# Designed miniproteins, single chains, continued (4): the designs that were tried, part 47

Each design is a single chain, and the fold is of that chain. pLDDT is the mean over its residues in the fold that is shown.

## One batch from the design tools (miniprotein)

Design m13614
Fold by ESMFold2-Fast:
Structure m13614 (fold): chain A 68 residues (1-68)
Amino acid sequence: MSIEEIAERALAGMKTLLANGFSEEQAAEFLEYETGISREDALKAVKALKEGKEEEALKILVEALKKL
């Protein structure tokens, strides 16, 4: 699976959690468990998505995954 495919799946999961009323911290925890990225990078992605910056959130996820 490519880094971009992993990031897209993580983004979709994060969107679903936020839509169902989960907190930013809970969504970030999901990303950490699902992808192995740092909590700090996960929180940055969650905040970008919550602000409606979906493309920015995806870029943050891709760059965080490249660090692994």
Scores: mean pLDDT 81

Design m13615
Fold by ESMFold2-Fast:
Structure m13615 (fold): chain A 95 residues (1-95)
Amino acid sequence: SIMEELLKTEKEFLEKLKEAIEKDKEKAVEKLKKFVEEMRKRFPDVEPLLVWKAAPKSELEKALMEVEGYLRRLILEKRYEDALEMLKLGIKVLE
């Protein structure tokens, strides 16, 4: 099931993200910024779904909001294969 692979890959991405932040927060932020740039290049037709209320308080929070926005938009549009490709790219960038 594509949904099972998507959930498994999201868990792996979040684990890699946590590890990267705990090891070197500044380097993790730079990797996330590169990931956002790669998403803009690969999905130029996709407007990230930025939800809400307050301005980001840090570079890390801003990068995470943009990553979440892209994932949220792809899921909303039922572009599950694209969402999976995005998460796999994120895992690779965080390594």
Scores: mean pLDDT 83

Design m13616
Fold by ESMFold2-Fast:
Structure m13616 (fold): chain A 87 residues (1-87)
Amino acid sequence: SAEQILDDTARRVAGKKVPEEHAIWLEGIDQLQTIPETLSDSVQLALLSVLQFYKNIADGKTAQALYEKISTLNISDEFRKKLEELK
């Protein structure tokens, strides 16, 4: 499930340094692209929080890559509007 993919990705990120975190998050989002249904609100909000985190710590490379990948997922119109406000 999308929730399991996020849980597994967050677990893999724990205890890593920033360059490794970047790769792990992108791998997790690539797995979310296999979900044919619109992602749940909880998954969408979690992705938004991760994006906001990397923006807040000024990791623009990770934030930009996350923004681009998340924009390709099966997300709601409401969530797309929230993503646009963060770019």
Scores: mean pLDDT 78

Design m13617
Fold by ESMFold2-Fast:
Structure m13617 (fold): chain A 90 residues (1-90)
Amino acid sequence: SMEELRKKAEEAYEKGLEAWKAKDYVAAARNFLEAARLYYELKEYEKAGEAALHALMALRLSGDVALAEEFVREAPEIWKAAFRKVLEEL
């Protein structure tokens, strides 16, 4: 249901924030990207963009080139260029 999808998006975003606070930037990036995908599916584009921005920031802070390559392959098309830019800067 849309309600279950929204709850999953909110839980992913909260897990991202908890990981960010713990300075686990790999876990933060993964959870924020999952939240972004789910909010995008819900057509909650403002929340999707906010979560995607947090995923980009966490990815940069992680310094994880393999994770950046994964995000370029797996991210929704609208965010691939932004993740490619992060990969170029790592």
Scores: mean pLDDT 89

Design m13618
Fold by ESMFold2-Fast:
Structure m13618 (fold): chain A 55 residues (1-55)
Amino acid sequence: SEKIKAFQEKLKKAGFTDVGPIDGVLDEKTKKAILKAQKFNGLEEDGVPDDKTLA
């Protein structure tokens, strides 16, 4: 998924380097990185990659 790939790149740039490979697959490592980003930004930790997670 192109959207997931772009999100993985944003996570790495934001300092969440444990996101894993930028392959466009929403795997366990990518989900955990999304959850960490959501927690860091005070958002609901639902694991869904949305525009709010990296705002």
Scores: mean pLDDT 73

Design m13619
Fold by ESMFold2-Fast:
Structure m13619 (fold): chain A 94 residues (1-94)
Amino acid sequence: SQAELDALLAEMEALLEEIEARVEAAIRDNWSRDELLALRQAMMERWAAVQRRLRALYAKSSPEEQARLRARLAELNARFQELMDRLNAHLTSV
């Protein structure tokens, strides 16, 4: 349903805010390389999990809902990639 899709998109937004806060804290507090690698793995696993749930809902969605989801998912994935790029840039500087 549209309500289920909207709820999951809101959950993904909240997860991105959490990831951003954790990445900012890790960089600010100069976490060790091992801690940064563990953070990267944990965040990638959590993002993959919500993407799997989104794909399951996408398969049950109307063509109109799927079109809106593709645009929104592209935006959310771009934001996740920007956060991972920031973390990776810091990893290469440590």
Scores: mean pLDDT 85

Design m13620
Fold by ESMFold2-Fast:
Structure m13620 (fold): chain A 94 residues (1-94)
Amino acid sequence: MEEARARRDEIARLFTKAVSLGLKAVDEAEKINPEKAKEIQEELDRDVSELTREMREFSEALARGENPQEAGDRALEVARKAIEKYEEKLKEIK
């Protein structure tokens, strides 16, 4: 239970960071190029959908008695890649 909770909290933290960075990228792009902002928003909407699905799959894996560390790996990978992507976009916009 404690390991599963810690893993869930880590995934949620990275998910929140990814979404926050994505929203910043949309806001900064909108000030310069509204069409670019629309593209980033559409990409962010897809990433949010994927992260939501991965969090659901993590919860279902835990319900099946799978190892929390292994079950969360894909969700963490998706969140980390989203963070890196939006950090790079922010550097390009500014």
Scores: mean pLDDT 82

Design m13621
Fold by ESMFold2-Fast:
Structure m13621 (fold): chain A 97 residues (1-97)
Amino acid sequence: MKKKEEGLKYMEEGDLAFRRGDLETAVENYEKAVKYFEESGDYLGAADAYYRLGLVYEQLGETEKAIEAFEKAVEYAKKSGNTLLQRRAEKALERLK
């Protein structure tokens, strides 16, 4: 679906920003990716985007936002059946809680 393609585009832009250390731009693009994946019902895309968003918030020291993002990543990873991504997000939550 078109929304899924837009989600992938924003995910890629977020990844590029995160690699450059442009954390604010990474947040903006991952938030857009999340919205498009949620609107398209792409639970795997949503889980991955929330996981990336959690990592960026963790680097920013936004602990409460990071926890919320990782909890959403766990929820969507369970819906998509991606046990590896679920475990990664759960491990991140253990580190922050």
Scores: mean pLDDT 87

Design m13622
Fold by ESMFold2-Fast:
Structure m13622 (fold): chain A 93 residues (1-93)
Amino acid sequence: EIDKVKELLNKIKELVRKYATDPEVQEELISRIDQLYKAIEKLSKDPSVSKEERAKIVKEMLDDLYRFAEKYLSPEAVEEIKKLLDEIYKIVS
């Protein structure tokens, strides 16, 4: 399932590269997506964290990424990103 999460995050990166016209915004979004992947990978390997707790932590991180994207990207780009974030949540929950 982590491989599917990586695929979906890479799709979000491509949307960011397509829609983020400001290079600083693009770099920040890509950085946040990379940090999110590393956090999900680390949580998936930690046996002390329950599945429910992992889902909650990941949801908070996905929501933070969504809010940042909503601030800087067009509504159309945000809607496409939201669908991919929702799919990631379904995998981790």
Scores: mean pLDDT 84

Design m13623
Fold by ESMFold2-Fast:
Structure m13623 (fold): chain A 65 residues (1-65)
Amino acid sequence: MSREEVKAYLASNPALVQAIKDQARAVAEGIGKVLGLDDAQTQKLADALYDIELDTLLRQRNILP
């Protein structure tokens, strides 16, 4: 599996990418309120959650090993 294959899949599924980003941000905001995180910390958490969710999806689709 190459970076080009991952990029092509994401480019072909922009609505899915946006949905994952929106979910990651919403979860991060919820956690951030409970833990008292600032906007920068909440965004960093959202980015981490997006990466985890995307990796899981790509593995389920057999795009990543």
Scores: mean pLDDT 76

Design m13624
Fold by ESMFold2-Fast:
Structure m13624 (fold): chain A 105 residues (1-105)
Amino acid sequence: SEELRRRLARAKIKVRMLTEGVTEESLKEIAEETGLSLEEVRELAREIGRELAEKVAEITAQVEAEHPDASVTELNELTSQRVGEWSKEEVERAREEIRRLEEEL
């Protein structure tokens, strides 16, 4: 169940980061809800933040490669749109995972 609690915490952190933003208070809430220590939840938040940043960088690189003649303004608009689309899909998947994991706990 500790592995399931960590997965639940990761999914909750991801939803917060992609919607409302993460605060110290939200991390405390996640620790209480999952039964993990606040220190562990903070470490998971750093890991998730890094993973999300890496994905945004990947999307940015892909957009640049697909549009070599685009202006900086056009690239920024295309990147923003694709990151927004990915973010919505990622939140939906994370929310589904939260629901499933809470049913198992």
Scores: mean pLDDT 89

Design m13625
Fold by ESMFold2-Fast:
Structure m13625 (fold): chain A 85 residues (1-85)
Amino acid sequence: SDQSLRDKLLRQIEQQKQDGDALLEKARKLNDEGAVAEVQDGLKSLDLAKKYLERGDIFTALIYLQAGGGSLVVARSRIEKIEAR
């Protein structure tokens, strides 16, 4: 059902937000402005994904969920490179 799909996507968004919050803490501890900015962009996209999902715009929500996830992947890669120095 549409409601079941919405609930699954909402859980995915909330899980990605939790991952993003953990990455933001790591980026701040490393004092890396680029990683902080990338995580913040990801979290902003996830907030937009939730907003569009609540409006019933599943297609736009998926676009922002993909954008948010992409920013978090970039941030994680940047953080891992700094931690490996």
Scores: mean pLDDT 89

Design m13626
Fold by ESMFold2-Fast:
Structure m13626 (fold): chain A 97 residues (1-97)
Amino acid sequence: SLTELAEEFRRAVVEGDVERAKELAKQIKSLLPTASDEELQALLDALSRAVEETRDKEALEIVRDVAMAVLRTTENHELILRAIGVILKAIGKLFEL
């Protein structure tokens, strides 16, 4: 499920496993067009936590790219704002590292 992939992705990002994060990001992106708003919210929550916990610049760029894909997919205004929030968090953390 997207929820399980989101948690695996968070772990890969936090661990700095860039290759695993890239693979999981591709799988996540393929599921976005059919994802429910609840699944997208869970994904964005996982992405937000991943940004807070990671110190890997390349992993942060992958998180940003997944959040941007959510932004392009959803018509839900609340999820759009949350996706923008994750993108801004990731960019901010890239400047701190």
Scores: mean pLDDT 89

Design m13627
Fold by ESMFold2-Fast:
Structure m13627 (fold): chain A 66 residues (1-66)
Amino acid sequence: SDQQARQQAVDYLQSQGLSTQDAQRIVDYVRQGRYDDAVRLLQRRGFSRSQSQRIVQQVDDILRQG
C-alpha cells in the first residue's frame, strides 16, 4: 500500500542517519517530483551530491514498488 511504501522509505532514510522529520520531508519531495529539493536537503545534512542522488533514487524505487 502507499502508506507501507512511505513507511519503508522513511525507515530507509532513518537507516542512512536522517531524523524522522527530515526523512518525511525527503519522501514528500520525491513524491512531488521535487528531486532537486530532496538532493539539496540531503546535502545540507552532510551527504555528498552523489550520495544524495543515490539516496533519492532508492527512495523513488521504494515508492514505485509500493
Scores: mean pLDDT 89

Design m13628
Fold by ESMFold2-Fast:
Formats: sequence, structure tokens, C-alpha cells
Structure m13628 (fold): chain A 57 residues (1-57)
Amino acid sequence: SKIEELEKRIENLKKSRDEVVAKLKAQGDYDTAAQVEKAANERIKKLEEELEKLKSE
């Protein structure tokens, strides 16, 4: 279902965000880590909004 696909995409994006942010922080690149986290969080929010819309339809 589209709902299950979106939930999986959100989970995968959160995992990728956490992995990339952790790697950048380990390298001491805190500014880039913050930018990546912010961009990923904005995309996650959009997907969560799409998920909410599908659940209401």
C-alpha cells in the first residue's frame, strides 16, 4: 500500500540521516552535520504530511 511505502521511506530516510550525521560528527564537521540533519528533517516532515493526507483519504 502507499501508506506502507511512505512509512518505509520515512524509516529509511531517518536511518540515512542518522548514519550521515554520525559520520560527519566523527570527522569533526559539525556545521555540515547540522545542515544535513536540517535538510533531512524537512524532507521527513513533508513525507509525514503526505502520510497523514493518505490516512485521511
Scores: mean pLDDT 85

Design m13629
Fold by ESMFold2-Fast:
Structure m13629 (fold): chain A 72 residues (1-72)
Amino acid sequence: MLEELRAAMDAFLASHADRVPADLLERLGAVLRRGIDTVAEHADASEAERRAALAPVEAELGRLLREAQEAL
């Protein structure tokens, strides 16, 4: 799972490198990295606990994706 998340993150960043300002790409990378770390920290947690821990990360990622779309 973590390897798949990292691969998905790298693919996403690579596919958007020419369209998104570098500062936004760095911020997106940081949020995705935090998501991966959160999953790792909660590997032995219940699904409910893991979802709760990821909710703020998902909200921040959604906000940054909207900023990226607005910048295009």
Scores: mean pLDDT 72

Design m13630
Fold by ESMFold2-Fast:
Structure m13630 (fold): chain A 88 residues (1-88)
Amino acid sequence: MAAEEAAEAVEEIMRHQEVPEEKIEKAREAILKAKSAREALRALYEVLNIELSDEEIDETIASLLSGLTSTTDTPLQKLAAAFAEMLA
């Protein structure tokens, strides 16, 4: 499921960035409950205490999707692929 793939990719990225497990679990749960890529990204940043405008969220999604052509088997590529599936 796209949301599960996005949650897994976010866990890998956050764990590599040494984010506390409590925040990683909250981010995972928020992504799994999201109904769209925009909602998932907004919920993720809310868990990280980052406020983003709708424009900033749209730009972040566009940036991730652009990365699909240049990244291969990385957590970032998995996240971008999952968001692309959620947008479809």
Scores: mean pLDDT 69

Design m13631
Fold by ESMFold2-Fast:
Structure m13631 (fold): chain A 77 residues (1-77)
Amino acid sequence: DLGKQGVQLAEEGLKLGLEAVRNAETQAGLLAGIGGALAAIGELEDAVLALKQGNNEKAYQAGQKGLDAGRWALEAA
């Protein structure tokens, strides 16, 4: 349950990073969007692996980091 929520948070972070790329008005904003999306992909991978191993808390922590990366990207864009 908590582990699945972590995966969903990381997926949301990736979506926000991609949105930052789409809405970027500057080259710096575009690079921030790409960086946030890549960071969120890494955290999504960690969340999925943690969930597969039954570590629901680690999956949730990875998800929060992925969401934070996506939010940072949107704010920087």
Scores: mean pLDDT 83

Design m13632
Fold by ESMFold2-Fast:
Structure m13632 (fold): chain A 88 residues (1-88)
Amino acid sequence: NPVRKLYDEALAKVKAARPDDAESIASLEATGTNIIVLLEEGKISEEQAKALIETVTEITLQYSASSDKAIELLRQRVQELQQQQRQS
């Protein structure tokens, strides 16, 4: 599964960059798992799942897991991708 591979690579990058940041690692694991579940349930496309994992990885690297802004940005991105799918 290419999305699962992308998630595993993203998690490895975060662990390498922030090995002691248990909160960021746990947040990425929870969010990545939820994205995979949405894909498996057919609620998002494979391309949307890849874009979401890339966005979560970037946010995790730029902001701490305790940042409310990281959660808000992810929520907005999910809504945008869902709206785009409805129009296409």
Scores: mean pLDDT 73

Design m13633
Fold by ESMFold2-Fast:
Structure m13633 (fold): chain A 93 residues (1-93)
Amino acid sequence: SEISKESSSATGHMILSIEAYNQGDYKTAADHLEDAYGHLMKLAELYKAKGNYEEAEKTIKEAREVLLKAAELYDKAGDKERAEKLRKKAEEL
């Protein structure tokens, strides 16, 4: 299902982010979290389309947390502008 695909993609990118972080590659780790955020937002839309508002809200909360983690990692990588952009996006969720 589309839900399974988006969920698996989000999880996969989160795992790749951890692997990059452990190697000290903060930019790649942040990039993967930003990709995971995209999949989580699509997943939330799919839950809303099915009337599963509780799961959609939970997924949006997770997406917000993932964006904030990505912003922190972009800061560590020296990309202050991208970090600030992602923090503002998280505030809109």
Scores: mean pLDDT 91

Design m13634
Fold by ESMFold2-Fast:
Structure m13634 (fold): chain A 96 residues (1-96)
Amino acid sequence: MAEKLREELERELEEALEYVSKLKEPVQALLDGEERTLSPAEILAYLEAIRMALEGASDEEILERLRKLGVDEETAEEIVERARKLAEQFREALEK
């Protein structure tokens, strides 16, 4: 049992590294295409929104989460729209 757990963790780590490598291009395209300087709070909001979109959360659920993170309504709506596009690009990048 312990040996199988270690092998599963090693496989999960390798898959995570491959996924991070595939996600680098979409994230870099966002950052290189947009000369807008994102605050650390906005970066965290984008990552949370992308994660929620990938998990199948609704736009309303993502907006509510962003409001709790202190993001204003207009910025939250922009983040949701961009996060939806990024989530789709991430799914395409992770396709095997």
Scores: mean pLDDT 66

Design m13635
Fold by ESMFold2-Fast:
Structure m13635 (fold): chain A 69 residues (1-69)
Amino acid sequence: MSEALAAMDPVGKEILELLKQGKEVEARELAFEALLKNLKRTPSEEVLEAQRRIARGEITPEEALALLE
């Protein structure tokens, strides 16, 4: 069952590796980013900007969620 998670994207594999390393917080952050990627069914400029800012570390994933709200 958990193998389905690994089949998603390279990001999914990195999340699993972080979990094995004991970096649960970083794993959750990457999982949140992957979740946002799935939410962008209709990629809009706001969604793209939010993802770029998260990757840059300018805003938190919580702020990106507010934009998608």
Scores: mean pLDDT 60

Design m13636
Fold by ESMFold2-Fast:
Structure m13636 (fold): chain A 100 residues (1-100)
Amino acid sequence: DMEKAKEKLEELGREVLELVEKAIAGDKETAKKYGEEAEKKMEEAVKIGEEVGEEVKKLMEAARAAALGAIDNAIDGDIKGAKKQLEAAKEMFEKALELI
């Protein structure tokens, strides 16, 4: 079941990062729409992290905070801040996948 959890986190991570990139590239309404989709996928990622273990859960909680922070910055027009938060979210996903 760990292989299946890893595959699901890899796919969720890819989808979340793509949604955040689209939010950063779009207008405020686009950022809000893709942000809502990203939040739902991050809730799934945190739940998978809970099933894998405490360390992966913590990394997914950190990735969620960073992804939502990127969306908030994009909505506010802080593209530089949004890109920094996107990189943080990517790093948290990469670290979590290395633990599985």
Scores: mean pLDDT 88

Design m13637
Fold by ESMFold2-Fast:
Structure m13637 (fold): chain A 84 residues (1-84)
Amino acid sequence: MNAIKLMHETSGVPEEEIRKAIAFIEQGAEALIKAALEAKAAGETVDSDEEIEKKSKEVTERMKKLLEALDNNDWETVEKIMKE
């Protein structure tokens, strides 16, 4: 819980909102990593490294956009990221 407390103290965003955002990011990241590993295990190895890197970049970009939106209290952008 130290990270959530630090984010709350630094940004002023309620802890519950930060927890929801983190849970969403974690679930999305786990799903993408699992899908990439399953694709690699299924024999998509010849093109898998570029796809894994692409998916990793998409997760990182989504996380950055979500954190930036939370910092700016831009809930419309948060909702858009969660839907996509």
Scores: mean pLDDT 63

Design m13638
Fold by ESMFold2-Fast:
Structure m13638 (fold): chain A 57 residues (1-57)
Amino acid sequence: SGSRLRLMRAFIREYAKLKGISVSDVLTPAQLEKLYEEILAELKAEDKARLEKFLKQ
């Protein structure tokens, strides 16, 4: 679907790699949004900075 969904999937994949965890590839848009929000709430400042650099280049 839209650019926002692709961004959230990319963000979650990079976060999973950073943390060494596995995430399902089969998520509904609602599940994806919920997981994205949960990850953002749990991110430490250092992890946020790394992901922001990835997204900004």
Scores: mean pLDDT 71

Design m13639
Fold by ESMFold2-Fast:
Structure m13639 (fold): chain A 117 residues (1-117)
Amino acid sequence: MGVTKEEIDKLLEEARKAIEAGDLDAAWQHLYRIFDAILEMIDQGMPVEEIKKYALEVAELTERLLARLPHVPPDLRAEFQRVIDELKNAKTKEEIKEALMRLRVVLGRIQDLARAA
């Protein structure tokens, strides 16, 4: 099924609220759904300029989440920031897709460490 702009806007708002409340589990769940929604929008043939707007919002939310996370090793924090920067600088749908997939992997590694710490 196709994702709508209204659905992604709602997910972005829910992610912002979860991050501000310090609800890390909810924040991760919403971010993963947003990643999936953007990938679906790419597959639907949405214009790259529209996709890039959502990609930048995701980059900002993930930076806010990273600032809230305790006990993230410096190397992993640097890797996460590098992937966020790749997403911000992405120009094509393919580059955005690759950056989102890498961001999902790094976020999962950080989530595992946050649960252990």
Scores: mean pLDDT 80

Design m13640
Fold by ESMFold2-Fast:
Structure m13640 (fold): chain A 95 residues (1-95)
Amino acid sequence: SPEERLAEVRAWLDEAYARIKANRDDPEARQKILDEFASRLRQVLEEAKAAGEEETRDAILGLASDFAVRLHKDGLTEDALEVARRVVELQNELD
């Protein structure tokens, strides 16, 4: 359901945020987390599109954008820019 999908995305993004913050001094570990983020974001957006859940897709993109803002405010500006670029790329691919 849309509600279950959004709850899973929120939990996953909170986990990714905690993992990135725990690895502030480890760029390689953060890059791996960002690569996992990009792959999972694509998957959940494609699943929402296939299900016809357009409002859920937009909500997921909003949550991912909020994730980028949170990273930027914590001084992880390069990681925040990577997340923002991935969000824009996927939004353009999905119309």
Scores: mean pLDDT 85

Design m13641
Fold by ESMFold2-Fast:
Structure m13641 (fold): chain A 86 residues (1-86)
Amino acid sequence: SFLERVKEMIRKLLEAYGEEGLEELIAVAEEQADDPAVRRAAEMSLLIVEGDIEGVLAELEKVREISEEEKERIEKWIREVQEKLA
């Protein structure tokens, strides 16, 4: 799924211990993604790294309605990613 692809990109970023993982995400978002779904997942992963919770939710809502429970889970996960990147 789209969200699982985003989670995998974030997992790889965290495993790369900072700068190298971030550079790879930026490259995928800008140039390396021939697949629009991969590019979109990379762009959303960058919003998550920035801590832009509202931006992430807005992008997801363009595709489908997000339940209140899903919004809470996404916000919690984004906060957990921010803590690991600090």
Scores: mean pLDDT 70

Design m13642
Fold by ESMFold2-Fast:
Structure m13642 (fold): chain A 85 residues (1-85)
Amino acid sequence: EVIIGRVSPDTALVIKGDKLAEVALNDTIKQAIEKADKDGKKVPKEILDYLKKNSKVIEVSLNDTIEEALKKAGLTKLGDVIIVK
């Protein structure tokens, strides 16, 4: 389970477990997960619970880019949040 939120035209925030990292939209889901696992900063449980309740769940390939995942969800705006499986 990975939470992804768009924060600019070129960047997104990715949360894997309780770790958050900033990534480029042209990074793959796999690269984003690896960055969050290695360099991610801890996110408070309250924020994680909030995002999980207010996010659209989609299935994607680990080889998809973050931009492609957001487009599959129909989300193209700043602040749009998805959960990928």
Scores: mean pLDDT 78

Design m13643
Fold by ESMFold2-Fast:
Structure m13643 (fold): chain A 103 residues (1-103)
Amino acid sequence: DLELQALRRISQTSSDQLASLSKSIEKTDPKTSQQLQQSSQLYQQAANSTDLTEMRQLRTQGSQLEMSVSKRAVEADPEGSRKAGVEITSTSIREIGDLLDSE
């Protein structure tokens, strides 16, 4: 399944980027770093999933956690946050929800 393979690759990229961001802010904001690491782990679980529904759910959970700390992450490392796709916006969760529902 090409879609499953593509979503696994994208999820792996998100996991790697968030893990790097978590490490970059570990000294400045350890709590936000830990939450970004948890988000990275959720994307890693998505990358290892064999089920599209489970993968989408895990990606949504990872994104929601990422959004909950986005302001603190951007304040701690603006450039690292931008590179990892972490942004200060209340619409990101809705946009991801719409993507998951857009069949």
Scores: mean pLDDT 77

Design m13644
Fold by ESMFold2-Fast:
Structure m13644 (fold): chain A 59 residues (1-59)
Amino acid sequence: MKYTVDGNKITITPEVAEKLGIKELNLPGVRLTVKDNVVTIEEDSWGLKEAIKLHAEEE
């Protein structure tokens, strides 16, 4: 799975993050953490969650 969801946190791989341009995301209520080459997003907006879902499901 290219991403995981744990409560209000979404963890994605750097590959997915790069394709979505998330590394430069800075939105109110969205906390982005990069650790061990994985990106964790907490409290994402509806649009961001939808984009991650669509992109991560496509191989």
Scores: mean pLDDT 56

Design m13645
Fold by ESMFold2-Fast:
Structure m13645 (fold): chain A 135 residues (1-135)
Amino acid sequence: MKFSELTPEQKAEAERHLDKALYYLAEYLKTGNPEFLKQAREHAEKALELASNDIAAKGLLELVDYLETGDPRYGSAIVLAKYIDPDDPRVQFLLGVVYFLSGNTKMAKYYFQKALEKGTGDLKKAAELLLSLIP
């Protein structure tokens, strides 16, 4: 189902799962614990079950695949998401992760700060966590 066609309750559930997935991705990047990466995948897949056209959830799964397998084909869905909705705090967070993984810490900080400005709950915690890893 398209995200725009969901009821407010279904949107909130999909967004809660995506925000949980982003938080677990942040915990994985801090700790290296593969259990957090597994939780990130499970919650992102649940978000996509609810909203199959969620490009941010697809982008998160590309990052999880990269971190699990070393597949360098990540970031394309996240770049597309930026083109569609550059002000989405979840998209800003994912752009921050792409820059962080590429070693561009200046751009990573910029996007995590943007995610923090509009992010709430688990997304806010994820952005704060990754900002704490960058000097």
Scores: mean pLDDT 82

Design m13646
Fold by ESMFold2-Fast:
Structure m13646 (fold): chain A 90 residues (1-90)
Amino acid sequence: MRMVLSRKQERDLTIGIVEGMKLIVEGVIKAIKENKPFTKEEEEKVRQLLEELEQEVRKAIEEIRKGGDPDKVIEEINEKLLKVLKEFES
């Protein structure tokens, strides 16, 4: 047996994972920017993507708090985070 968590522990863990994923993505973007200057268009695009990510993270946390499926919420957030990161792949 691997892990048996209460509903509260599972919810709190899932919220922690979502918050952690956001911080990792923000850290990666910052590291990329420090190694390579962004154009004016890239700076604006990053700002918009980070604002959208913030809203999506807030929605995901609210969905978990309302009894949503943690695995589904994590998958949806992960997909959005990967889309943000792909914008900086060359």
Scores: mean pLDDT 72

Design m13647
Fold by ESMFold2-Fast:
Structure m13647 (fold): chain A 67 residues (1-67)
Amino acid sequence: SPFERILEALNRLRDLGAFDEADELARELTRIVEEHTDADGRLTPEGREELERLARRAEEVVRRVEE
């Protein structure tokens, strides 16, 4: 799940002391959920694509921080 992958990346960044990067990704996650959730609380197809992009970005940020 892209959501689980984002949460794993956030935990990894916090373990590495990359708090600014973790906070930025967490804000983007919140934005995607707030902007792309329908009236029934379900993520739209566009929101799911945004989550997949954020998951890939989060994994790349982890790699950069780890060098």
Scores: mean pLDDT 85

